# Ledger of designs, part 58: designed miniproteins, single chains, continued (5)

Each design is a single chain, and the fold is of that chain. pLDDT is the mean over its residues in the fold that is shown.

## One batch from the design tools (miniprotein)

Design m17996
Fold by ESMFold2-Fast:
Structure m17996 (fold): chain A 98 residues (1-98)
Amino acid sequence: MEEEARKHIKEAEKYIDEGNIPEALKHLQKAFEIIDKLEGAERLRAELLYVAGKIYYKNGDYETAIALFKEALKIYEQLGDEEGIERVKSFIEEVKKK
């Protein structure tokens, strides 16, 4: 289950990079459905929120993107994931410049 969710998150990121937002959203939805049924998958949930934020950013919804990034940031901070914290903070600053 967790491996399947990770696969869908990776596919979503690939489609974001390709500019294929509808396909990215499809894979994000599949990942969300799997993660929502998992207990203790906090890091995976943070990753999902981060990728969701990137999709909204690509779609021009900067307010929703920032909200999703802040949610992911809170989880990474609770986990002490320095790499995740830095990655999300950098993206929040990028979005705020728009």
Scores: mean pLDDT 83

Design m17997
Fold by ESMFold2-Fast:
Structure m17997 (fold): chain A 71 residues (1-71)
Amino acid sequence: SKKEEIIERMVEAALAGQDVPQEIADELKKLGLDAKEAGEIQREAAVRVLSEKLGIPLEEARRIIEEELAR
């Protein structure tokens, strides 16, 4: 899906120590995503980046991100 493709590209950029590429930002604008959908994409990318950097399962990374957002 387009959403999954964007998430994967954001994760790759973040793991490479780069800012989100302009083409990903342009793609998000083209999709006309609302704040909720954009936030979901950003949260999912953050979960995957955290999992990879810390070497923890995706479920544990998701819980950490969700607990931070609930503050």
Scores: mean pLDDT 74

Design m17998
Fold by ESMFold2-Fast:
Structure m17998 (fold): chain A 84 residues (1-84)
Amino acid sequence: SLADRLVDALVRYYEVKAKLDPSKKEEWENKARFLRSPAARRHYRRVAELYAKDPKGLKALQDYIDSLEAETERLEKEIENLKK
């Protein structure tokens, strides 16, 4: 579902941020852990339902997820380039 894609994209983004910012690693890891909770998944499922009420809202949510996934991939490549 779009809600599952949104949550998974946010989790992956925070996990990458934890690797890039060691001074705030625990903060980013805690954000990712919260998003995996049943409460967070229920909340984002409701958010996705609200956006899916019309084609414009659905498209905006899809574009947001795609942008977040692209940003995460770019940051992952930066991490690979920094490994010595």
Scores: mean pLDDT 81

Design m17999
Fold by ESMFold2-Fast:
Structure m17999 (fold): chain A 71 residues (1-71)
Amino acid sequence: SPLEEARLRAALAIEVAALQFALKHKLPKEEQRLLLEQLREILEEAVEKGVLSEKEKKYAEEVIKELEASI
């Protein structure tokens, strides 16, 4: 549904922002890892529900790889 798509897109954006904030402000690595795990779970749900195009999926996976490399 359009509502479910909006919810999942918002959740992805919020979790990316949260992990970027944690990295910028040097929060404990354990918190950074928890945020990364939560981000991966939200991405998996968005993929399973067909919310993301193939291009958006590849872009999101690349962003997650860059964030993981920064932990």
Scores: mean pLDDT 86

Design m18000
Fold by ESMFold2-Fast:
Structure m18000 (fold): chain A 82 residues (1-82)
Amino acid sequence: GPSPEVFEAEVYLALAEIYLTLAKLAEQRGEDPEDVKKAYERAIELATKALELAQKAGAPQSLIDDAKRVIEEAEKLLEKVK
């Protein structure tokens, strides 16, 4: 089965994807820009932790790539928040 470290990376990535989705929805709904920014920043923090854990554990490349994708998307969207 997957190592505890790989499982932990998967959990952090899932949380990062949830925060990224919530941030996008909040932005689409015209919520407070500072709250939207915090949600994107949280997605970046969680995905970065997932990436670190995945790399240290020698996780499948797909998990590493997914973590990088979330970081890149959240960073690009964060720059566009008014």
Scores: mean pLDDT 89

Design m18001
Fold by ESMFold2-Fast:
Structure m18001 (fold): chain A 89 residues (1-89)
Amino acid sequence: MDIEKGREFARKGIEYGQKYLETGNEKDRELFGKYFDEAAEHYLRAAERGDREAARRLYFMGLSYVGGGDFERAERLIRAAEALGVRPE
């Protein structure tokens, strides 16, 4: 299922992100980005099918893209989450 695949890729992304913070190794940064992007696409597909949990995950991932300076992708993911009513006040 898309949400389970999204969680699997998100865990891999976190693992490489933590490794990058410890080592500064560019390969770990590239793997973090790759797996985080794959997680976002799986959550996007689940959210498009009406999965609100996936939409919540997309919202927080969108905020992470804002922090990383990828505003175009951040806007896409946050907009998808808002379409399902996910908007923290």
Scores: mean pLDDT 78

Design m18002
Fold by ESMFold2-Fast:
Structure m18002 (fold): chain A 87 residues (1-87)
Amino acid sequence: SQMRDILIDTTQTLFQQVADQVSTSNPQVAQDLRAAVDNPDDDTLVSTALSKAYQFAVQNKDEKLKTLVFRAAMAAGVAELLREEEE
């Protein structure tokens, strides 16, 4: 359906935005996020990349990045995972 295609495109766009945002400060996390974009059906890779990005945002008190990662996780259907990473 058109809704499914929009969700896939939104998820890929959000993952790319997170990767771009952390590209300079945490290139390893940016690489993991880009790998997740290339392998969206790899649930372990997707979850690990988002978890690492969220942890990085929390550790750096970057509320904008934290919000962006949460939106990416919502689009990917794994937002519950990130709630376990919050204090």
Scores: mean pLDDT 77

Design m18003
Fold by ESMFold2-Fast:
Structure m18003 (fold): chain A 91 residues (1-91)
Amino acid sequence: SELYEKAIQALLEGNDEEAIRLIKEAVDKGDYETALKIAQAAIVLGRTDVVIEAAKIFKEKGLGDEFIEQLIETAKKYGREDVLKELEKLK
């Protein structure tokens, strides 16, 4: 997916605003799986602000319970304690 590739590039460049914009674009298109994959990549790359904003977007769309749990599991897997604490507050 071109959108996914652009989002990963934005995350690697530290462009959190562009990564969040692309997550919103995926959600607006109904491509929730791509939005979740971008948020999971943000966890792996340590882009905490992107992860937290993505979780808020998922809650607004009624996807919060399932998608936030998926992000929590990814944060546990990669030892991202800061992300984990913030995600648990959104549960």
Scores: mean pLDDT 88

Design m18004
Fold by ESMFold2-Fast:
Structure m18004 (fold): chain A 115 residues (1-115)
Amino acid sequence: SVEERIAEALRLVAELAARLAAGDHAGAVRLFEELLEFVREYEPESREEFVVLLGLLLQAAELAAAHLPADRTEELIARALEVLEELREKYPEFAATIEAARRYLEGLRAAARAA
C-alpha cells in the first residue's frame, strides 16, 4: 500500500519533530538528510503517492524552519531544492507538482533570511 511504502518517510518526519522539540539540532539535521535520501531514491507509482511524499518533505522543511537557526535552515532547504531538481529531470510528468513544492521551499528560505 502507499502507507506501507511511505512508512519510513512518516517515521523520519515524526522523529525529526521529536528531535526539534528536544533541541537536538544535530539529530534533526541528520534525520532531514535521511528523509532527502529517501525522497531521492523513491520510485512513485502515481501522482497521488508523489504528492503525499513531497507533502511530507515540505512538512519537515517547515518544522526545521520554525526551530533551527536561519543559516542551517537555508542549508537544508538548498539541499532539498537540489533533490527536487534531480526529481524534475527523472520524472518530467510530475514537473507541475515538483514546481509547487519548489516554490513553497523558496518561500520558507526567504522567510528564514528575513528573520
Scores: mean pLDDT 86

Design m18005
Fold by ESMFold2-Fast:
Structure m18005 (fold): chain A 87 residues (1-87)
Amino acid sequence: MAEAEAEQLLATAQGLADYLRSLGKDEEAERVLELGRRAAEAIRAGDREAFLRALKELYAVAAEATADDEAVKAAFQEDVALLEKQL
C-alpha cells in the first residue's frame, strides 16, 4: 500500500528532523523534511526513479547532519532500508 509506505517514510523523516532541531540544526531539519516529502510523493505516484533520487539525497543529508551520532545515523538508515525493501 503506497500510502502506508509514504506515511512511514514521512514519520521517519519527521523523527530525524525533530532530533536535528533538538541540536539546533534547524536548516538540516527543514532539508530532511523537504526530501522526505519529495520521496513520499514519489511513492504515492509510483515513480521509482524519483523515489530513489530523493532517497539518495536524503541519505546524504542525514549522514552529514548525524556525522557525530553513529547510533541515530544507523537507526535512520535501518528504517529507510526497510521502506526501500518494501518498494
Scores: mean pLDDT 76

Design m18006
Fold by ESMFold2-Fast:
Structure m18006 (fold): chain A 59 residues (1-59)
Amino acid sequence: MRREQLAEKGEEAGRQNGERRAREAGLSDEEIKKEAERFAKLGRKVGEHGAEVVEEQRA
């Protein structure tokens, strides 16, 4: 898989997860957006790391 594809999937998954958690916690719309962006950044890094591991195993 290409690194950018896994990074994009991780970013999207993180954004959705952060938004859901913030809504469940009863946060404001502004706080929901802030948490979604924070989790999107984390998800992107996780996706990038996953791509590196896959490439190392295939090398």
Scores: mean pLDDT 74

Design m18007
Fold by ESMFold2-Fast:
Formats: C-alpha cells, structure tokens, sequence
Structure m18007 (fold): chain A 82 residues (1-82)
C-alpha cells in the first residue's frame, strides 16, 4: 500500500504545483519543496517512496517546472505498479 499512498501524495503535490506555477513560480518552488520533504519524512519507513520524494524536493529547488513534469511521470509509473 505504500505505492498507492505515494501515488496519492504525488497527485496532490502535482495539483498544488500546477495551480501555483501558473501564478507564482517562486512560491510554487517553496511549497513543492516543503510538501515533498514532508511526504519523504512520513514515508521514511518505506525507503523507496521516501527516496522518490527526496528526489522531487531537490528537483524543485533547481527547476520547479521540470520537477512537476517528473512528478507526473512518477505518478504514471506508480499507478502502473498498483
């Protein structure tokens, strides 16, 4: 069920980022990093899922738009596994 939970968390993150990137890319970066790190901490006992969120948080710091694209791809992969 960690895969399903991770997919749901990524879907919420992607939705939030989509809404904020259109309005304020810098705020979107801050929100994305915060939410991704929070999800990684929550899923710490599931190393695979936690690692994915940590990667997203780092990507958000560098390029929020590219990170959003990556998150959407991860959602598709996780759903394919579930």
Amino acid sequence: EAVQRAAEAFERLAKTLRENLEKDPEKSREIGVKEANRAAEELKQDGGAAGLFESVAKAMERDPELALEGVERLIAELRAQA
Scores: mean pLDDT 72

Design m18008
Fold by ESMFold2-Fast:
Structure m18008 (fold): chain A 74 residues (1-74)
Amino acid sequence: SMEEEILEEFERRLEELLEEGKRNNWSPAEFAERALAALEELVKRNPEISEEVSKRMLQLLAAAVQEHRRWVEA
């Protein structure tokens, strides 16, 4: 479905950003800015996003931000 495709696309994008952030030694703030930009771009391209999809995207974003922060603090 469109909803599953949007979530899979966002999850792949967050995985790419996690690898890129580690490679380029991004701060937690820099990572959060780029992750938010990716969310905004995907929302702009998909105006029919449901509340459930929006909620799941925010959860994925929060998890990725926390994963990168833990990596920086290790």
Scores: mean pLDDT 86

Design m18009
Fold by ESMFold2-Fast:
Structure m18009 (fold): chain A 71 residues (1-71)
Amino acid sequence: SRDEVFREVSSRVVQLADEIQRMQAEGASLEEIVRFVDEERRRMIKEFPELSDLINSVTRQIKAHLRQRAA
């Protein structure tokens, strides 16, 4: 169902946020973290193409936030 797909995407976004925090704690560069976000974005869109606009929007916001913190 749409609700199940939304729940799965929400879970993947939480996991993405946790991995970003882990990468930052381990000293990963902004470039490495942005690459990871883009790799996860592509995987999520492949699995959930019906939510591609939402996935693109959320990952764009995450990358913008990361760039703000790096400045």
Scores: mean pLDDT 85

Design m18010
Fold by ESMFold2-Fast:
Structure m18010 (fold): chain A 79 residues (1-79)
Amino acid sequence: SMIDETIERLKKLKELAEKLGLPQEVIDYINELIDYAERLKKGEKLTPEEADRVIELQKKLFEILNDYLKEKGIDISKL
């Protein structure tokens, strides 16, 4: 299912972030996204505020990861 694929992708992203030694803030954002995905898998509905939070977390993760990886000379498209 789409939600199961999302959870597995987030778990792989977390493992990658930990292996790369990314800041704890990045790990925390990924964990928050996993929690929302697990709640959706259980059939829970997100509030509009929680849905907006998911979008903001995705934007923050993309920005932090992109900036961090550029500083390390890593192309994010190759991850």
Scores: mean pLDDT 81

Design m18011
Fold by ESMFold2-Fast:
Structure m18011 (fold): chain A 116 residues (1-116)
Amino acid sequence: MSPEEKQRIQNLQQASALLQQGVELFSQAHQGFRNGDKSAQQILDRADQLLTQAVRLLDEVDPELGRKARELRDRVVRALQSLLDDQSAAPRAEEAIQELQRFAEDVQQEAERLSQ
């Protein structure tokens, strides 16, 4: 395996880990906003920071993959922020988090495929 291919696999593995951590934190923020927890915004901000790092790593692998990650990040953050004013946004936020979880799994599978 070439050094460049090893770096690609490492970036995908690291991005997948960051995406999965982000999903967990977004789920915590979702519950926090629904319950009026004052820490929910701080949890959302932390998740957004992790996703920003994942987007950068994915852009290094494939600009299209980075674009998809950025679009999913924007959708999740926007949906969760809308919960501050409208609790009817909760199902949309949950759906966006589930799409991000599936994307994280796809990134992990791609890393595993390339390591074979």
Scores: mean pLDDT 86

Design m18012
Fold by ESMFold2-Fast:
Structure m18012 (fold): chain A 68 residues (1-68)
Amino acid sequence: MTQQMADELERRARELGVPDEVVDQARQAILDSGSLEPGLDVLRAAGVSDEQLDAIAAAVQAAQLALE
């Protein structure tokens, strides 16, 4: 599931226009930690809005729930 969290975060962040380097850092944070929060923290530190972060988190969570 960690890989799927990272991939979905990457997809949504890119759709929102987040720079590739920031997306790559957020993706790596998820892969290293096994959780979504460190990836969202990377995006927040890079200036992604709370509304965009909520949208990304919701999309990742929905994708994970669809596999349970």
Scores: mean pLDDT 80

Design m18013
Fold by ESMFold2-Fast:
Structure m18013 (fold): chain A 69 residues (1-69)
Amino acid sequence: MEEAIENALKFAEPVVKQLKEAKTPLERDIFEALLIISVYTAAYGDASSPEEAREVARKALEKIREILK
């Protein structure tokens, strides 16, 4: 699980950078949507079950939100 979370974080790195540099509310909304899609896509590809994929994605998003604070 931890390795899958770290893989999801790495996959989302380019989007996290763009979200940090976003200057308008619309740009933030777009990059937040892309972030969610990217994290869930990475988790789905790496997980052995839908339940694991959901948990990996949720934990990765929690870590990203702490980084963005």
Scores: mean pLDDT 81

Design m18014
Fold by ESMFold2-Fast:
Structure m18014 (fold): chain A 95 residues (1-95)
Amino acid sequence: SEWRRYMEEGRRLAAEGRFDEAFEHFKKAYELAKSREEKLEVVKAMLELLVKAELAGDDETAEKILLFLLSIKSEFSDEELEELQEYLDKVREEL
């Protein structure tokens, strides 16, 4: 699937420390995602990218990711937002 290819390329770019390019790929994956579960998977990848960018001192990319996530927050239910917050907390603990 097209969204999955953008996710795979985004993860590869993130592993290379190319956080801004990884974020652009995850944004495209979000646009192509058709189900709520697919969109949640993309947002989880963006949350992991946010933490990696913050730890690397890439404050500009971290800010871009955060602003995007805040802009789409209203698209998610309270239950989905709780799941995403738990994922973010886990990522911050593990990295």
Scores: mean pLDDT 89

Design m18015
Fold by ESMFold2-Fast:
Parts: C-alpha cells; structure tokens; sequence
Structure m18015 (fold): chain A 63 residues (1-63)
C-alpha cells in the first residue's frame, strides 16, 4: 500500500503449502495457479474467493 517498487516475496510457509493443497483438492485449482494466487496475496493483492476459503479453512485447523 505504500511502495510501487517490487520487493522480493518471502518464502512460502507450511501454512502456504496447506492453502495450496486446499485450492488444488477442493477448488480444483492447478498447482501453478494456486502458487500464483498465494504469491499475489503475499504481494498485497486481495485474495480470490477460493483463496479466502482456503485461508479460513487452514486458520480454523491451526487456530
């Protein structure tokens, strides 16, 4: 929300892996698309409805 210049994305976490797994298994999203959505979200993009659902699922599991 502050800089226009890109910064290196942080590495994916175990939580990101769980989110990708949910997207692939439940939403039928290909791995490349799942990873692209996670990276975009990490870069400050709003999450898609599928990504929001995956995050909520993982959060309830890890809460």
Amino acid sequence: PEYRGARPAPPLSSRDAAIAGYLMTISGVPLDDALAQIRAYRAGQPPSPQLQQAIAYVQQFEA
Scores: mean pLDDT 70

Design m18016
Fold by ESMFold2-Fast:
Structure m18016 (fold): chain A 58 residues (1-58)
Amino acid sequence: RTLLRAIFGDKVAEELSFGKALDIANGIKNGKYKSPEEIVKEYGVSRGLAEYLFKKFG
């Protein structure tokens, strides 16, 4: 999705919808998730993507 790619990059756009990517980013920023593993468990994304998002928004 073009908008998702522009904001989050190609790696995120291949695995997640825009809404899910925003929810994860907000959760990380608000301290809801303590590790990338919690994101993997809740959303079923790859560990690499979860680590990328956690690093980018943490």
Scores: mean pLDDT 73

Design m18017
Fold by ESMFold2-Fast:
Structure m18017 (fold): chain A 81 residues (1-81)
Amino acid sequence: SQEDIAEEIIEETKKKMEELKKEAIENPSITYDQLKQRMLTVAYEALLRLEEELSPELVQKAMKEIGEIEKELLEEFKKEK
């Protein structure tokens, strides 16, 4: 279903963002702004995939969830810095 496709893309995007955060924690040369830009790129790639597969309503819902994941991971990065 479209909902299953949305969940798959959200989970894949979350894993990519978690890996980016992990790399940024392990590399002190990576700044908050650089991590944020990398996460925005991943979110944009997710948006393009979602728009190909899903209705506008499901795209909006999925992007809200991805935005919440991004915000949480960026806040965690700030605390672990």
Scores: mean pLDDT 88

Design m18018
Fold by ESMFold2-Fast:
Structure m18018 (fold): chain A 102 residues (1-102)
Amino acid sequence: RQEELEKAEKLWGEYNKAVDELKQVVDDRAAQDPATAGLVRRTYFAAELYANEVFRQKSRIEGLKEAIKILKEVIDIIKNGTPEELRKYARKLFTETLNLRN
């Protein structure tokens, strides 16, 4: 149990770092390409909904691991993705969130 708490604290630190990085890349992409700003923010919102649903259904450790993985994927797609890739990824996250709720 003590090892689980230490593991959760370390993962929570990694999660917070990924959240801060995601917020920064959202702002940076929106500033660099204002035409995609709405799509970038929608992708961020989709990721937030998915992470919240994962936390609700998974154990704290597994939920943190899965949320960190998704945040890293979202950071990459916002930073390097085309508008088409952003739209497709946002749709995937909304669909997966609905599937998790069933």
Scores: mean pLDDT 80

Design m18019
Fold by ESMFold2-Fast:
Structure m18019 (fold): chain A 60 residues (1-60)
Amino acid sequence: SPLDRAREAIRTVYESLRGDREAARQAAYDIVKEYLKQVNPEMTDEEARALADRLLAEVE
């Protein structure tokens, strides 16, 4: 599902930037937000941000 793909993207970014949690979080947030907007172009920026925040919390 798109949500599972977003979670995979978060984990991939965290693996790539291991040792810098703040940088990993910021990069994962930006990538996931872009991905969610790409998968559902009708999604508002506010909805994409809220969903990205939720997915980051679930992976952390």
Scores: mean pLDDT 77

Design m18020
Fold by ESMFold2-Fast:
Structure m18020 (fold): chain A 98 residues (1-98)
Amino acid sequence: MAKTEALVKQMKEVSELVMKKTEEAAEEYIKKGDVTKARIEAGAGLGLVRMAASSGVIEGRSLGPAGEKKMREAGKELVERAEKLAEELIKKAEEAAK
């Protein structure tokens, strides 16, 4: 169904925008040596991607089992990407504090 592909694309675009803004904000705090704020930005960004993925799955349920499955799979991949980004940003912040 064309609706499923459109929802997957929207969820991906929102999640990628959140990840980009999270990286930009965290890197600014890392440059200033503000480890606490860098960690808060990384955590907030991960939380927003998790929220977008959850919302996408709820929308996908309206499209039937196949739509829900595709949204769950796409959401899982986006959350895994956000988790890796958050871990990288936290590590950079900790190294900047040394």
Scores: mean pLDDT 84

Design m18021
Fold by ESMFold2-Fast:
Structure m18021 (fold): chain A 84 residues (1-84)
Amino acid sequence: MKLIPKEEVEKLAPEVAERIAKELGVDPELAKEAVLAFNEAVRLAGKKAIEVVEKAVKEAQPKTAEEALEVVLEASKKAKEEAL
């Protein structure tokens, strides 16, 4: 069985997130956007992007998966802007 390289995993992650979100009754477009924004923020700001997103999720204490995805999306956008 072929091991999937990290590069290919990053490409497939948004598609998998969209599919899982649809099965769980969460907005699949929001899940896809959140995963894409997080990946882009990590590529531009590295560890700082991860720290910003983790802090935002901890402070917001989302009660639903949809709220958690919205927090991740907005925190990822903020981390990207602060890195530029």
Scores: mean pLDDT 70

Design m18022
Fold by ESMFold2-Fast:
Structure m18022 (fold): chain A 84 residues (1-84)
Amino acid sequence: MTVEIELDFSMDEEGLEKLIEKIKEAAKAGATKVVIIDKAGRLTGEQVKKLLEAAKEAGVELEVKMTDDGSKEAKEAKKVVEEA
């Protein structure tokens, strides 16, 4: 089962923790894959790395779909996903 999560909240420390919690809840619901949709380019490369580690610990595959808006933050986050 694939679960999609759209970023509809601020990606501060609390937002990152909320997203990690959603990934863990999806895994408990029987999800094998979680897709994060970041249309606004809110995720940094560091945050993407933390999300990948959380998904790995929960036993689910993580995919991050980012809008290619040309921002430095979006490019760095995409690179982390591609290197994982």
Scores: mean pLDDT 70

Design m18023
Fold by ESMFold2-Fast:
Structure m18023 (fold): chain A 78 residues (1-78)
Amino acid sequence: MEEIARRAREAAEEARRYYELALEYKRRGDAVKYSAYAIRAIGAGTEGWLAGRKGRELGDEEAVRYGEEAVRASGGTG
């Protein structure tokens, strides 16, 4: 359980970081870097979602919560 919650948390943090970088490059007019970091944010969000789904099967509510946060942080719907 702890490892799955940790993976979901790390994925949420990574999704947030990449999405913030994507928005910064979008603000600067750098479409190439915006797209690159947006894709990375989506990837991290998906990883968090999968970890959260696994946590739900195991009754790990912390992993579920961080998985939902990862999806939201990536610019997706929670």
Scores: mean pLDDT 81

Design m18024
Fold by ESMFold2-Fast:
Structure m18024 (fold): chain A 140 residues (1-140)
Amino acid sequence: ENEELVKIYADLAAAQAVETARLALLKHGGLSEETVDKIVELIRKAVEAARNGDLETAEKYKQEAIDLARKAGASEDVLKVVEYSIDAAIAMAQAEREGNVSAALAILYHTARANKAVREGNVEEAIKHLQEAVDLAKEL
């Protein structure tokens, strides 16, 4: 059945969300590599907790990642990319638990578009695509 396909889409979307946040912090945040590595580790922990169904732990690591990025001097737009990247991964975890292939594919598409936008220096477009991924989860 579609269970393996949803897992593949979830694995790809989670990787895209983490990479999108990492690139925003590294290229647009002006943060040290050591600080970026610490924030990315917190993002990975948030994503892992979300995929395990532990939404309370996911929210805790999300808040720690945002707080560390803010203290390190990340701009409001970079903070939004971090926040919505984690929220998109939480949305994907929900689609994966529900076996919703259509939602998983749509979330993967938007996280991939957000990653491309960050690589091209278009942080505003990245935020827009991440918000679209999050909104898809609200209709599940």
Scores: mean pLDDT 86

Design m18025
Fold by ESMFold2-Fast:
Structure m18025 (fold): chain A 94 residues (1-94)
Amino acid sequence: EEEIEKLKKYLEEAEKEVLENKDKIKPLSEEEAIERNRKIVEKLVELLSKFSKETQQKINELLSEFFTYLEEEKKFSSEELLELMEKLVEKLEK
């Protein structure tokens, strides 16, 4: 599906952008991180609601695999992961 290929490209671009700007990402308090994460999740749910249930399932599987990979590789802090998710949301809104 074209949507899945676009999502993969957006994830790769977001990862690259976060890696290039790691030194500019500020630490967040636990409360700030929770609030930021909730806003990101709400926006993702809204954007994904446009797709069929089958496409949503495939997107959820791809996102789960990608974030599991990032967690296992320990490449990113919690703040960097939030920045990556925000960049993904911005790309999906275009």
Scores: mean pLDDT 77

Design m18026
Fold by ESMFold2-Fast:
Structure m18026 (fold): chain A 62 residues (1-62)
Amino acid sequence: ETTVTGTAKIEPGETLEQAEFKAMQDAVQKALDAGIAFNEVVSKEVKVEGDTVTVTLTLSSA
């Protein structure tokens, strides 16, 4: 299994859910850019620091 981390800024007028979605997309994009093949997301951690959302995904391949 592999961990990947994405970040996103909470823009004015955005909800935390919208920022979390952007951070999750960033994490997935980083996994794809690194050539990481995965079949399942085992866990998701969300951390908020100021206006920044960090999402850490634990990925499992088949």
Scores: mean pLDDT 79

Design m18027
Fold by ESMFold2-Fast:
Structure m18027 (fold): chain A 61 residues (1-61)
Amino acid sequence: MTPLEQLEAEVQEAIASTPDPEKAAKLREALAAVKAGVRPDDSGEQLLTRTVAAVLAVNAA
């Protein structure tokens, strides 16, 4: 899997595994933010930067 595909799979699994709708909403928002900034041809460093930002956003929840 590409790093983005792996991140999507992990986030979707976390969403499916969490009973907390607020946490699920924040996870979906974080994934959407990563995807909004990343394209398949971009990415190495950009994906890493977006992933860090998304993780920090989820952690703030």
Scores: mean pLDDT 66

Design m18028
Fold by ESMFold2-Fast:
Structure m18028 (fold): chain A 57 residues (1-57)
Amino acid sequence: MAEKEARLDEIVARFGLSPDAAAALRETLREDPDLDLDTVERVIALGREDSAARRAA
């Protein structure tokens, strides 16, 4: 449990998530303890990359 919470805090800090987004993600993990945080991190990274590409176009 503590390891997943630490991983989630790392993802929040790494991507600079808003307090609302961070709270929603923590609530999701609390409701679904089997949530794959590696997949969550990848989805966030792809979303940020897509957003940057859209601004560059």
Scores: mean pLDDT 72

Design m18029
Fold by ESMFold2-Fast:
Structure m18029 (fold): chain A 70 residues (1-70)
Amino acid sequence: SPQDQIKRSFLTLMANASETFADILEQSIKSNPHRSDQQKQNALNMANMSRADAASFRTQAATLDQQIQS
């Protein structure tokens, strides 16, 4: 349906945004030499969660792609 195609595009956009956010967090860890180990670990955990969100969005988009022709 047209609604499924719009949702698929939105899911792809959200996946790309989540990956970009994870990249920014990972770069922030590297650029802050005075951050505590706990603060670095918290940022890394957030980056990992954002990567997992991106993977989930991509899986949902792939499922919709398979259903659009059915």
Scores: mean pLDDT 84

Design m18030
Fold by ESMFold2-Fast:
Formats: sequence, structure tokens, C-alpha cells
Structure m18030 (fold): chain A 94 residues (1-94)
Amino acid sequence: MIPKEELEREVEIGVLQIAIGVLKLAKESLLKRFPNDERAKEAVELYDKAIELFKEAIRYLEEGDVEKAEEKRKEAMELMKEAQKLSDKLLEES
């Protein structure tokens, strides 16, 4: 009934939506715990940029541009790793 390619696209979009949700929770947690810390603000900005890139990846998947979706996903993952490194350092020093 649903073609395999369409189902695989829906699953990939779902995975990216979960990633966006997790990053939003991480961002809110940092702002709540470290409201006046400049490193927390930097990590939040990196999470926000990663969220926007994941949203662009979803849009490219919806348009059928799998190659551009993968490029945006990789960019988002690099920013997410940088934000996570800053977040981990803040938690270690607290």
C-alpha cells in the first residue's frame, strides 16, 4: 500500500524530528541550569543552528533531495557535537 521508498523517507523524517526534540530539551535544560553563563549561551546558539539545519534536512527529504538532506544533516551533527562538548564541560565544572 505505501511504497518502500516513501516509508523509508517517513522513518528518516521521524528520526530527525526526534533529534530536534532532544536538542530543544538539551537547550532548555542548559538555560535553566546556567541562565547567566556565556558558555551555556554559546552552546544554546549551536543547538539552535543544529535544529535549523535538521529542519532544512527534513524539507529536502520532503522535496526528494536526499543528497542535500544528508549534507544538512551532517552540518547539524557537527554543530550538535560542538554544543555537547561545551555542555559536558559546564556540567563537569559544576
Scores: mean pLDDT 84

